# Ledger of designs, part 73: designed miniproteins, single chains, continued (4)

Each design is a single chain, and the fold is of that chain. pLDDT is the mean over its residues in the fold that is shown.

## One batch from the design tools (miniprotein)

Design m14532
Fold by ESMFold2-Fast:
Structure m14532 (fold): chain A 76 residues (1-76)
Amino acid sequence: SAEGEALLAEGRRASADEFDAAMTRLVLGRQTARDLALVVGASENPALLASLSPEGRARLAELVAEARRQFARLFP
């Protein structure tokens, strides 16, 4: 959807701090649609991915799978 694509575009420009806050809210079950888009979009940001440790990338992979599932339910 156009709304979903706009949110993902915001996520792809996320700072490390915005991304970390969104991941924390997702783990706590307090995420917004914007937080889901931040996690998904940030996972598509090569510069952010390159800055992560292997452990950080593994954690992101776990969280992004769940974020993608939830995002797809909101924006089919």
Scores: mean pLDDT 79

Design m14533
Fold by ESMFold2-Fast:
Parts: structure tokens; C-alpha cells; sequence
Structure m14533 (fold): chain A 84 residues (1-84)
């Protein structure tokens, strides 16, 4: 299923993040979001990976795009980012 494929990509991205491969993790998370655009976990990991890679402007743009596309999910993502 698309959800199982997205979960696989998320697990691969977590491994990439643990190894400091931030740009690879970003690309894996972008693919996971394409397969499951409602995945809070994929957006959280994408934003964290972008920030770790020094790509903060892209991280902020993804949040702004998410606010327009899915405002409820954006609120959840922002809240969780602020509580860490």
C-alpha cells in the first residue's frame, strides 16, 4: 500500500538522519509526503532534517505550503516543533 511504502521511506530517512545524511533524509521524506500527504511524522522529520542541513528557508516554505493545503495538520506539526 502507499501507506506501507511511505512508512518504509520514513524508516530509511530515520537511518539517514542517524548517520548525518541530512540531504538524503530530506529527499526520502519528500517522497513519503508525495505518497501520504497527511503524514505528520514525515513533515516533522522533513523540517528537522532541513534545519539540520542548514536549509531553514526551505523548512519554513514547507510549513507555509502545508498551512494552505492542510491547516489542521500544519497546526499539529507547528505545535510539536515548538514543544521540542
Amino acid sequence: SLEEEAKRLIEEAKTALDQGRYDEAVELMKKAIELNPDSKEAYLLLVRALIAAGREEEAMQFIEDLKKKNPELAEEVIKELQSL
Scores: mean pLDDT 85

Design m14534
Fold by ESMFold2-Fast:
Structure m14534 (fold): chain A 75 residues (1-75)
Amino acid sequence: MELEGERKLTIDPRIPEEIIEKAREIAEKLPPGTEVEVSIGLAGKPTVRVFQDEELRKEIEEYRKKVEEKKREAE
């Protein structure tokens, strides 16, 4: 199905699937027309950009850090 003007999720293929799933869940909670972009940022870290809602952006950043801490714990 091809839809425009609805929730869009643009994902860099280098991003781990677990982060993609979380970004998708967040995108579904956003109003229609909101775009969410997930890309590789600093030092290969996933970066999630939401064009609307500054508070949600902060929550996404906290989630990103939490995933990073969990990777360290796996060592």
Scores: mean pLDDT 58

Design m14535
Fold by ESMFold2-Fast:
Structure m14535 (fold): chain A 68 residues (1-68)
Amino acid sequence: MDMTRAMGIVNLMGIVEGVNRVIRSNEELMKLAEELLGFKGINNMEELVKKIQEFLEKMRKKREELLK
């Protein structure tokens, strides 16, 4: 039974949800992300999450290959 990919997807979703929760509880992080996104992500939390997801996905793929 090969669950490695399923675990990878669950891990990514967990990271995104965890980061989203931290951002929602930390307004300072939202301000920091505003600078990172060029002052366009803070007004749109969904865009902020997507941007973080894209970045994390790239890093996750690299790390997942190392873990595998």
Scores: mean pLDDT 60

Design m14536
Fold by ESMFold2-Fast:
Structure m14536 (fold): chain A 73 residues (1-73)
Amino acid sequence: SSMREKRLEELAEEIVRTLLPLLKGADLSKPGIAEKAVELARMLFPERFADLSEEEMKELEKLVGEELKRRLG
């Protein structure tokens, strides 16, 4: 995978790890849970998102969804 893909994977892991206490018991089957997690992280750590394109944000949302299933499934 490219360095950009690795950076997005690392950011997704950081987001889920940081927000994990707030996401325990969340319904992971509901649409928008990954998008909401990314939005919350962007409010808390805006500097981490400053250089991301719209396409990278969509990929990040997918990776956050996958990491949520891995940790809370």
Scores: mean pLDDT 77

Design m14537
Fold by ESMFold2-Fast:
Structure m14537 (fold): chain A 135 residues (1-135)
Amino acid sequence: MSIEEVVKEVEKRLKEVLDKVRFQNMTPEEAYKELVEIAEFAIKHLSPRIAVQATLLVFRLALRESTDPEVQKLLEEGIARLEKLRDEGATPEQIAKEVKEFLDKLAEIDPEFAARVAFSLVTALLNILKIEADI
């Protein structure tokens, strides 16, 4: 798959989720499930370093915005795990798996917040993919 085809696929899937949330009363839990799959797909098409750095930025911003101590603790643990993956030279598949496992735990605590974090991650990854595709 070309990088341009990856950009088009991520944009298509993201638009479908946004349209369903806006017009079809898609729940936060349903939106989260769709958004995390898009994030995993995008991560697998980026360099591991870039994927980890984008995810770290999103998680650090989410930590700053959260007021729930359980959510804050989980985000701190997720950030530490991602920093370790960065330092160990993890594969895109390993990064995608860890990001999904972390966000799934977040969705068990707060599905609406997890959906917002996943949306922010998809948006960040899409913008990076567009830069790499010269689009």
Scores: mean pLDDT 87

Design m14538
Fold by ESMFold2-Fast:
Parts: C-alpha cells; structure tokens; sequence
Structure m14538 (fold): chain A 76 residues (1-76)
C-alpha cells in the first residue's frame, strides 16, 4: 500500500472537490465531488477539475473590474 510514483496528481490528489453553488438566501449549496482523471463527479454529474480552477481565476479577474457580487451561483 505504499506507492508514490503512479498515484500523485490524479489519484493522489485530493478527490474531494468543493463546488460553490447557490444563493445567500436558502439555496446556498456547497457541492462536493471527487476528482478522477481530472474530472469531478457530483450527484451524477461530471465536471472537469480544470474548469474549477478556471472558474475561480475568472471570478478573481472579474472582481478586480468591479464585479464582486453574484446572486445566483449554481455553476460556481
């Protein structure tokens, strides 16, 4: 059970990815999924892990422009 070469990035990497989704009312949903081959499986839905990083990077960029609020973030 000791191995470090093959399993590092895809499997060794955290298989628990947290997706932020919902609203600040009561629909605030924090979805959790696992990463497999760079993809996240969530409630029967598969999301690419790379997309998660892209989404966050985009949010940061937009926030700098003056956009720092989102009422409905279901895909984030």
Amino acid sequence: MVSKSSKEVEEGKKEEVTLYSGKDSKLEFIMKGKVENGKVILEGTVVDAEELQESESKAIGDSKTGKVEEEEVKYY
Scores: mean pLDDT 42

Design m14539
Fold by ESMFold2-Fast:
Structure m14539 (fold): chain A 71 residues (1-71)
Amino acid sequence: MLEKEIEELAERLKQLDSEGRVRLAVEHGTNLVAAAEAYRLGKKDYAEKALNAPSPTEAFAILAEAVREER
């Protein structure tokens, strides 16, 4: 179900503005939203790392690394 949750959140993130994305992070937890964003970028390995991160700060650090590789 983890994979399905990440896919659903990634799809929702595509439809949301910046304010909506912040609300989603508050409602579902920052790790899960960071994982969904990494998944949206096609970085499934980073998505799993972000989801399992010990803190929100670490989850966003992992997402930042995924974004760096996209460029």
Scores: mean pLDDT 72

Design m14540
Fold by ESMFold2-Fast:
Structure m14540 (fold): chain A 102 residues (1-102)
Amino acid sequence: SLPPVLHAVFVADSEEEFERLLAAMRATADANGITVRAFVALKKKVGNKYKVTLYEVTVSAADSPEAPEARVERKKIGEFETNLSDDELLALAEQRLAEAEA
């Protein structure tokens, strides 16, 4: 059996990828009757720089067929800009995610 709360970490390179991750989290929550709590680092290229936005996402399954839909809460918890390489940006994002868990 799955735990009642599933924790996950994701990196999304676009708003479209972020929306696909949200859809996957909703499907997982609903199929298993659980809550999914995730940290999502959204990466956007802005000129010669990358803008990284860190989100805390909570997805809760609907309790009954009469409850309309899975509940999604999306909270922005950090934002930073960098022109680092992709490898350096990934290392920085991993460090920021580790700091957010502390």
Scores: mean pLDDT 72

Design m14541
Fold by ESMFold2-Fast:
Structure m14541 (fold): chain A 75 residues (1-75)
Amino acid sequence: SALEELQALEAELRKEGDALLASMPDTVETRIKLTELVIAYLRRMKRVLPEELHPAVDEYLAKLEAHLERLRAEA
């Protein structure tokens, strides 16, 4: 079901995020990788979300992509 897929994706994102934080120093490079990971997972989640939620997801993706570009400028 879509709920099971979303729960699996959330658990996977949390696990990968925790692993990155445990294995990498708190640097701009680590923040870039974490932001890229979140963007990738939001794109995957969008595929299982109802279409009426897609505009809200697209707005969050745009904000994250702008944040990623700012982080890259700081690196």
Scores: mean pLDDT 79

Design m14542
Fold by ESMFold2-Fast:
Structure m14542 (fold): chain A 105 residues (1-105)
Amino acid sequence: MELTLSEEQRELFERLVAALQPAAEIYREKPGEGRKEVAEILRKFAEEVKETDPELAEKLYEEAERIEEGEISFLEAAGRIRKVLIEKYLSLTPEQRADLERSLA
């Protein structure tokens, strides 16, 4: 995992995480509406990165579909997206990666 974030990719990552936080509140109060909101946010970000990172876009579309269908919880989707972004864009030591995997598993 030896990719470093550009400034734009770091901002996109932080923006995605921030956008998912209010959706988590909706998910707690109204799971059906929360699922749709999370799926819409994930698809929006997939569209933004489709040209620069088609692999990430594909994963975001897949997670959006799974959460919308109710196959996974919001927390599971958020954890998987966070794991993919961190592993793909950050260079981590083996110790840091093990700690992150322990937190996200």
Scores: mean pLDDT 65

Design m14543
Fold by ESMFold2-Fast:
Structure m14543 (fold): chain A 102 residues (1-102)
Amino acid sequence: MEREERLRELLERLRELGIVTEEEARAIEEYIREGRLLAAAQALYSVYLTAPLKDISDLEEKLAKVEEILKELEPVMRKLYEAGMSAEELEELLIEEVEEKL
């Protein structure tokens, strides 16, 4: 499936879940429009991972959620580092990771 189309579908799913702000959605849509698919994928992934933090005002609870997010990020970052991936391979991996977890 076309990566641009998959990124747009993921963005709409994040909108439906209420976890992306209008400003974030606008930035991601602009990256997609410009053909900056790696930037779009990275922004989508970041929004997905940081979503649990947006509604937390308590510092201790927020820190606990950051620790959870970092534990989820570690295996993804390790795969990227070990693979020496091209931009296109990075785009695909980030898209797949968000798709799998949604």
Scores: mean pLDDT 72

Design m14544
Fold by ESMFold2-Fast:
Structure m14544 (fold): chain A 102 residues (1-102)
Amino acid sequence: MLEELRKEIRYVASYVPKSLRADFAELLEEIAEVLEKGEEPRSSDLSHLHALTGAMMVLLTEGEEGIERWSRFSVLLASVKDKKKAAEILREVAEELRELSK
């Protein structure tokens, strides 16, 4: 599950435009902070991520397959039992995005 989460978030992140990478990294860091506190990501956080960055960009670049991938990532994130490990993965990808946005 955790390795699948890492794979899916990296896939989604690869389609985020350069101009939005810092914003996407910030959103991943915000979700990671919630998970680190032992709280569940709110549906509003997942909807915000889906609507403003990931899903829109995936829809524009990959169409139907991209939407399915994005949905899979969202479900995996919500279903992960080890919240601290999920947060580590999100912070790892956020750092990768910040480096790519330089």
Scores: mean pLDDT 67

Design m14545
Fold by ESMFold2-Fast:
Structure m14545 (fold): chain A 74 residues (1-74)
Amino acid sequence: MEEKIKKAEELAKEGIKYHNEGDYDKAIELFREAARLAEGADPERARQIRRMLASVLEHAGRTDEAAELLAELD
């Protein structure tokens, strides 16, 4: 469990780096994997990572996907 959350945090940090560099496609992939790993270990952290993913999706012009993802975060 802790190992999965550690990997999720590492992937999220990489996602932030690529997002800051403007490589949104790579950032999306990294945040998607981070959220997947966090889902079973820490649902609250997975929710936070999904919010980061939504932000990157918006910057990538994938606004409909971002809105859908945010609507699912109840």
Scores: mean pLDDT 82

Design m14546
Fold by ESMFold2-Fast:
Structure m14546 (fold): chain A 83 residues (1-83)
Amino acid sequence: MEQKQAEIWKKTQEYLEEMAKRAKELEKISQELAEEVRRLQGEMLLATTMAIEYAEDEELNEGLLKRMEQMYKRVQELYNQAL
């Protein structure tokens, strides 16, 4: 495993863990919101896999990481709106 791939995984692991926690908490409030967060988790996992595979493509990797950050922010917005 190359250093760059390890750094990408560490960055996204925190997002995935928080998203999983938020989805579980939202299940107690709204199944619809929990399902939306789980959909975003799936997209995040796919983007993470692609970012790791294309770690040498700086432009693609930068775009994917930015997209992952936007998905994480969306999950936080959904969680805050549910409370």
Scores: mean pLDDT 77

Design m14547
Fold by ESMFold2-Fast:
Structure m14547 (fold): chain A 84 residues (1-84)
Amino acid sequence: SEFLEKLKEEMKKPLEEAEKSKDFEEALKLLTEPLKEYKELLERARELARLLGDPSPERNGIVKVIEEIIKELEEAIEELKKKY
């Protein structure tokens, strides 16, 4: 799905920006701010999926992309904390 590919690309931008930052506090902020927003988005996406009751691959794809990126952000935060 073109939409799912673009969603994943957009959601990964904070990871790319944090990798370029040398400052711990700035890098941590670049990861933690979108993590908070993405967790809220995930909850709304899950609510929508439950309301619709439709196990469509595309709706499940949106939830999976958000969950995957949240995991990557959490892992990046832990890696950053270990490095500093």
Scores: mean pLDDT 79

Design m14548
Fold by ESMFold2-Fast:
Order: structure tokens, then C-alpha cells, then sequence
Structure m14548 (fold): chain A 62 residues (1-62)
């Protein structure tokens, strides 16, 4: 999944990249989540950034 995120970011498809990052943050391993958060820094759309922050907070909840 991380390779797909990198691919979409390189293509400028921030929506697809954000969708995958959100899925990884909710369902991925801690190692995958850490890498996905690093890749999320490449996203420039504020609405997509807000979605990623929300997913991270849900993943860290409890």
C-alpha cells in the first residue's frame, strides 16, 4: 500500500494518496502508519490534510 501512496503522490493525485493514507492509519501496522504520516506531509490540499489528521486521531483513540 505504501508504494501505491508514493505512486499517487508522484502523479499529483492527492485524493487517492490521502484515501490510502487514511486506510493505512486506521488498519495498518505501526511501521506502515509511521511511513504513511511521513508521506502525508507531501499533501497540499487542506481538506485532505484535515481528513488525514482525523484518521490519525481515530487510530490513536483510547
Amino acid sequence: KLDEVKKYLKEGNEKKAADLIEDILLNGSPKEQTEALKLSKQIKDPKLVARIVGARLLALAD
Scores: mean pLDDT 78

Design m14549
Fold by ESMFold2-Fast:
Structure m14549 (fold): chain A 64 residues (1-64)
Amino acid sequence: SEAELRAGIDALLASLRAASATVPRSVYQNEVRVWGAHLVRELEALGLPDLAAYLRERVAELEA
């Protein structure tokens, strides 16, 4: 269920965007980076390179 994983990722990204308004930027950037790097690695290990690339780009947007 790659579509279900994608929906879960989109929900987590929406939650992270909401959190950016309430936490210090340095804490937010560090948490997004650490979380994003770990989940990208997990998706690559599962053989889902397109989802990993998608998440990597979304995380980079959140860090900007």
Scores: mean pLDDT 81

Design m14550
Fold by ESMFold2-Fast:
Structure m14550 (fold): chain A 66 residues (1-66)
Amino acid sequence: DNREKVLRLLETLAQLLGRTVTLTEEALDLLVKIYEEDPEKLLHILYRLLREAPSSTITAADVEAQ
């Protein structure tokens, strides 16, 4: 399940960076599509989102800004 893989990657990276975040459904859908097309790109996007997102909630707009 690609949704579960994306969530586990996010949770692991968030733990390593000392951050607690949640995803909107729209953000998760976009991240899954990115993962299916380019898994390396997803890792870079997750890292940037966790360092740069101003809120504990990551939205579709935050993902699109990458």
Scores: mean pLDDT 82

Design m14551
Fold by ESMFold2-Fast:
Structure m14551 (fold): chain A 67 residues (1-67)
Amino acid sequence: MPSNRELAEAFAARLNALMDAQKASPEVKAEVNAEMEKILAKADTMSREELIAELMKLTRKLMDKLA
């Protein structure tokens, strides 16, 4: 099973690929990556359920910005 950090890193790569595909502005990419860094810093102290909830929340924020 991947670690919380490994899962978060893989998710960060997916979000960046999505932002590139949607031609997100550098400002949006910077904001999302800053929030991702905070999640990565806490990933080793979080439960898997807490990590998934944080990743879903970030994805929702990104979708709202790209709509």
Scores: mean pLDDT 81

Design m14552
Fold by ESMFold2-Fast:
Structure m14552 (fold): chain A 88 residues (1-88)
Amino acid sequence: MEELREQAIKYLEEAIKTLEEIRDPILRAIRAGSLLSRARRLAEKVGDKETAELVEQARDYVLASVTDPAEGTKKAIEYAKKAIELLK
């Protein structure tokens, strides 16, 4: 159980780093989206529906960041950070 939570946190941390470091909006969305999808599956496996929903919201904002990079990236990072706090 704890190992799955730690792994989900690692995927969320990598997604945040991807959103902060990658400037290309399409490449950023593909990489961050993949990491968030992995984190969501782990949150579901540990029965944490609230965290899974926050990760889905982060993923929706990652998709929005393709057309609105500033707001979409900011909101995606915000929701990913909220998910990390719930997993601690």
Scores: mean pLDDT 86

Design m14553
Fold by ESMFold2-Fast:
Structure m14553 (fold): chain A 86 residues (1-86)
Amino acid sequence: GREAAEEAARGAEVAGEGAKEGNASRASGGAIAAIGAYQQAKLNGDEKAEEAGRRAAEAAGRAARELTEEAGEEARERGREAAEEA
């Protein structure tokens, strides 16, 4: 659970930075990592890590789609929350 939440946090951080830079490749890579980590948290049955990972993955996906500074900062914030749950 904890490791998956930490990985979701890292993915969201990468997606957020990529979005703020306008780097679609970096933002998409971060979003894929965050989504994968969330799916692992679900499989582990850790409800708190799953919820934090879900929010980080959703924000990372938005950052990758919109490539805006606002979406990037949201992804970084949700990533920090996921890291704190880990």
Scores: mean pLDDT 80

Design m14554
Fold by ESMFold2-Fast:
Structure m14554 (fold): chain A 101 residues (1-101)
Amino acid sequence: MEVVEEAFEERLRRIREEIRRLGVQTEEEIEEAERVLRESLRKDPSGAAAYLAVQELREGRVERARALLAEVDDETIDEAIEDLEVTDPEVARRMRELREE
């Protein structure tokens, strides 16, 4: 669905704005990071959607996270929750709640 593509493009825009504001990365480094992220979306769209859902949850956009999680397979969600239990337990809890709704 286009919701994944829209969230991905919005996330890339925010990353570019933040990096440019900090002035610590070259334009070439920004382009390379975008290339890697776009390739990740192409190779693993479910994993990319899960990553984007985590970012939306961290920013408090629960409805956008829910829409993104609908595009993710259960195995990928389970793996993301397991990883987040160690680093961001609150985000892991939110992902479980959204999956159970």
Scores: mean pLDDT 73

Design m14555
Fold by ESMFold2-Fast:
Parts: C-alpha cells; sequence; structure tokens
Structure m14555 (fold): chain A 64 residues (1-64)
C-alpha cells in the first residue's frame, strides 16, 4: 500500500544518507577505494528511495 511504499522509501533514504556519511569518513582517512564503493551504494539506495517515493505519490494522485 501507499504507506508501506513511503516507509520503504524513507528506509532506503536513511541507508543512503548513512552510507554517504561513511564514504566521507573513509575519504577523510585516505581510503578512496572504500569511499568510492560506499558512495556508489549510497547513490543506488537513493535511486531506490526516489523511485518508491514517486510510486507512492503516483498512487496518491490516482486515489483522488
Amino acid sequence: NIDQLQSLADSYKGKSDGLRLMAQNFLALGDQQLADKYLAKAEEYQALSDRLAEEAESLRAQAQ
């Protein structure tokens, strides 16, 4: 349902934000390989979050 899609989108957004912070920390420590890997994962979770949020909004529009 719409609320479950939004909750899942919020969950992936949180994971993306956490991974992005970890990437910044690894970059600060000079570990560019890990920083790049975590940033790539963060962007993947951000894309999933954005898609689910868009699906939730589309379903809200259809319900009206």
Scores: mean pLDDT 85

Design m14556
Fold by ESMFold2-Fast:
Structure m14556 (fold): chain A 87 residues (1-87)
Amino acid sequence: EPTKLQKAVEKVKEVLEEFKKTASPKAKEIIDKTIEELEKLKETSDDLSKLVDLVVNLLLELHEAGVPQEELDKLEKEIAKIIEETL
């Protein structure tokens, strides 16, 4: 069966793919890079804290790319819920 980290990564990827549908071209680039990093994490680690670090970095990069704070807050809450429910 998948690890807790693997399950969290898959659910976070689903949230990011959904967010990406309406994102700007720059935000889509950032999301695609983060999805690639999540796939690597799933295969190389069982440390959930590394998932949190990737999410924090993602939110910072999206903020710098001009994504509105309201959209970032919604994304953060959705991902935080996934991490909490996976623990």
Scores: mean pLDDT 83

Design m14557
Fold by ESMFold2-Fast:
Structure m14557 (fold): chain A 62 residues (1-62)
Amino acid sequence: LSQQELDIEVAQVSVAVSKTILKTSKDKDAAAKQLAFDQTVLELVKQGVPIEEARKLAKEKI
């Protein structure tokens, strides 16, 4: 597996977890921001950005 394939899998798992949190969370705003962050990370790693750098860039947008 390439590093990009691993980063995509990790980011996809994070999105799935954030979607579950949004369904059960009392704070829908915080949960929605977390989901948006994880979705932004996934899009960046799909473009070839390393996951650690993708998380830093996503944090600046959210």
Scores: mean pLDDT 80

Design m14558
Fold by ESMFold2-Fast:
Structure m14558 (fold): chain A 84 residues (1-84)
Amino acid sequence: MAEEQTLIETSDALYNTYTGQGDEALARGDLETALRIYSKGVQGLGNLTKMAKAAGPEAEKHAQGRKDSMERRRAQTAALLAEQ
């Protein structure tokens, strides 16, 4: 309900902030900075997922989905860095 909605909105805000910063770092070729930013995003979303579990299943599922998306960005960035 209201608590779940707040955690959904917080997950979206955190996801948008870290993807925006990470994608900007990728665009300028700063793979190490992008990897660090996405890794922090994964950690933050992981913490939100744990809090969301106490609030309800919709918030937990939403936060987990955002975390999974961020982890994909992190994995892609790590692969690019490993090729250098």
Scores: mean pLDDT 85

Design m14559
Fold by ESMFold2-Fast:
Structure m14559 (fold): chain A 76 residues (1-76)
Amino acid sequence: PVEVLERENEELRAKAKSGGNRIPPEQQELIDELLRRADAASLGVGVDASVEERLEAARRKGAPPELIEALEEELE
């Protein structure tokens, strides 16, 4: 039913906006790793590429400053 989808969508929005996702630290680390691998693939580097290699690829491709900053923070 449409009402179920609307409720789920509203819950997802609330979780995204509030940052109140009570995700266990272990699951958060796994999510972060999966996102890093996805970013590596989008930058044309291997899924096991280092943060430094991703940063170089992002700079070479003219990625947004926000992505470059995130990779720099991760490298530190």
Scores: mean pLDDT 62

Design m14560
Fold by ESMFold2-Fast:
Structure m14560 (fold): chain A 81 residues (1-81)
Amino acid sequence: MLPSSEELAQLAIERLENGATVQEVAQAVFEAAQGHYVDRKLIGSALQERFGVEVAKEFLREFVQLEIEDGVKTLKEAVLR
């Protein structure tokens, strides 16, 4: 079963409330999404409301970086065997 973007937002909130770093939360959301679409604006808005704009921006930056790294890894695996 794939979590919805709303369930991913709730996961992010719960992890941050329990003392996880923004990087750990971005990683957890990325893994839970399993390569499927994530509504970054919905998650960012939920985090901004709960923790403020800087936390939301840091989460989005970390999440986008993970998406880029996954894309680069996939391209490298296609080129390098």
Scores: mean pLDDT 78

Design m14561
Fold by ESMFold2-Fast:
Structure m14561 (fold): chain A 77 residues (1-77)
Amino acid sequence: SMKEEYWEKFKKLAEEANKVLVEAAKTIPRDTFQQYLGQVLAIVQKALDALKNNDKAAFEEAMKELEKIIEEIRALS
């Protein structure tokens, strides 16, 4: 498992993803929402697997993907 600071970074970014999804759910079509929700959940799983396996490169890639999708969802709202 990775150090606590990596888990903290993940938790903060996952919470931000949750916030933008909640706001988007109020305004975007259900099908579009379900697509983004699925993508966020897939990235979250990648991050959790990287944290569990002490794979820093995979973790950093997953965090970058999560940041990008947060921006995409925010732009839709």
Scores: mean pLDDT 86

Design m14562
Fold by ESMFold2-Fast:
Structure m14562 (fold): chain A 90 residues (1-90)
Amino acid sequence: SNVEKVKEIAEEIKKEIKETLEKAKKMSDEERRKLAEEFTEKFNEKGSEMQDILENEKDEKEKKKILEIMLEVQKEFLKFNEEYAELLEK
């Protein structure tokens, strides 16, 4: 289902957030900036995939579920950006 596809993408994003934060802890500021750019590109690509799935969904109840998953992913990305900014201040 479209909801299952979006859940799969969301789980991939959450995994990449965790892995990116762990890698960044051992990097220089220059390496961290490059890693953040690479992650943002991947996030935007996955976001576009989720948006395409949402646009093709015809069932309003399933659309609501997709939107709720997408909102959760956006919240995770915002938190990632806040935690990543903390690393750059040190």
Scores: mean pLDDT 85

Design m14563
Fold by ESMFold2-Fast:
Structure m14563 (fold): chain A 88 residues (1-88)
Amino acid sequence: AERERRLLELAERVAPALERFLAEAEAELAAEIEAHRDENDPEIRAELLRRHLDLVLARAREAGDADAVELVEAAREQLRAQEAALKA
């Protein structure tokens, strides 16, 4: 579909900036990620992923990178859709 193609094009274009935002978010969550390194509970892992995406989104918004914001928001939307599908 058109949206999937657009998201792939955005990922290619924003990759360097996105890698920086991901690294910054990971640094802020470093202690929490380390505390849950051996965690296999899917609910806890999903919560950590949500927090990571929220921080990446905040960094992208702070930088004014609209393309990165669109890509991260799409990732958060997909995560929510996956959680909803598991409850159906």
Scores: mean pLDDT 73

Design m14564
Fold by ESMFold2-Fast:
Structure m14564 (fold): chain A 59 residues (1-59)
Amino acid sequence: SLEEEERARRAYELMQKMMSGNLDDRIEASREYLDSLPLTPEQKAARRAAFDAAIAELK
């Protein structure tokens, strides 16, 4: 569907932003990417928590 194609394009664009841009752009793009994954809410929460913990080490 068009929605599936747009989702795939969005994910690809987010991945490119994660590989370039400044740190804040990469953090935001990574969070958006994690939220876009076809995971359960529990799995999404766990991955976001792990990501936030990793980001805390960069402060």
Scores: mean pLDDT 73

Design m14565
Fold by ESMFold2-Fast:
Structure m14565 (fold): chain A 62 residues (1-62)
Amino acid sequence: SMILTPEQARGIAEAARALGLLSEEQARAAAKDMAGKTLEEAARILAEHGASPAQARGLVEA
């Protein structure tokens, strides 16, 4: 699958924050961890930072 750029990772994390799924601090940490990762890895990272697995999957599959 696609490898996320730092800008794409920040976009996904910001969407999670805007939807109330992550705090601002959680979103910043998730964005940093998601850069250079696949969409599958990004979903796992979002879940580790506070989103449910279902919410994380929805965000990366949008």
Scores: mean pLDDT 81

Design m14566
Fold by ESMFold2-Fast:
Structure m14566 (fold): chain A 68 residues (1-68)
Amino acid sequence: SKSLTESLQRFLDKVSKEASPEVSEKVKKLVDDTSKQIEALGDVQEATQLFQQTVSEVNQLLEEEKQK
């Protein structure tokens, strides 16, 4: 879904302003990979699950950075 891909891009933009370059690059890769999978699969249910999984992974990376 375009809406999910746009939400991921907005999330990446917010994270890149607050995170280190290293974490921002990892987040960008996750967002890019997930966006491609969402567009390729065409299944809304799978797309939603990938979106939620990616957000969870990004939040873990941000939490680890804050503890450093």
Scores: mean pLDDT 76

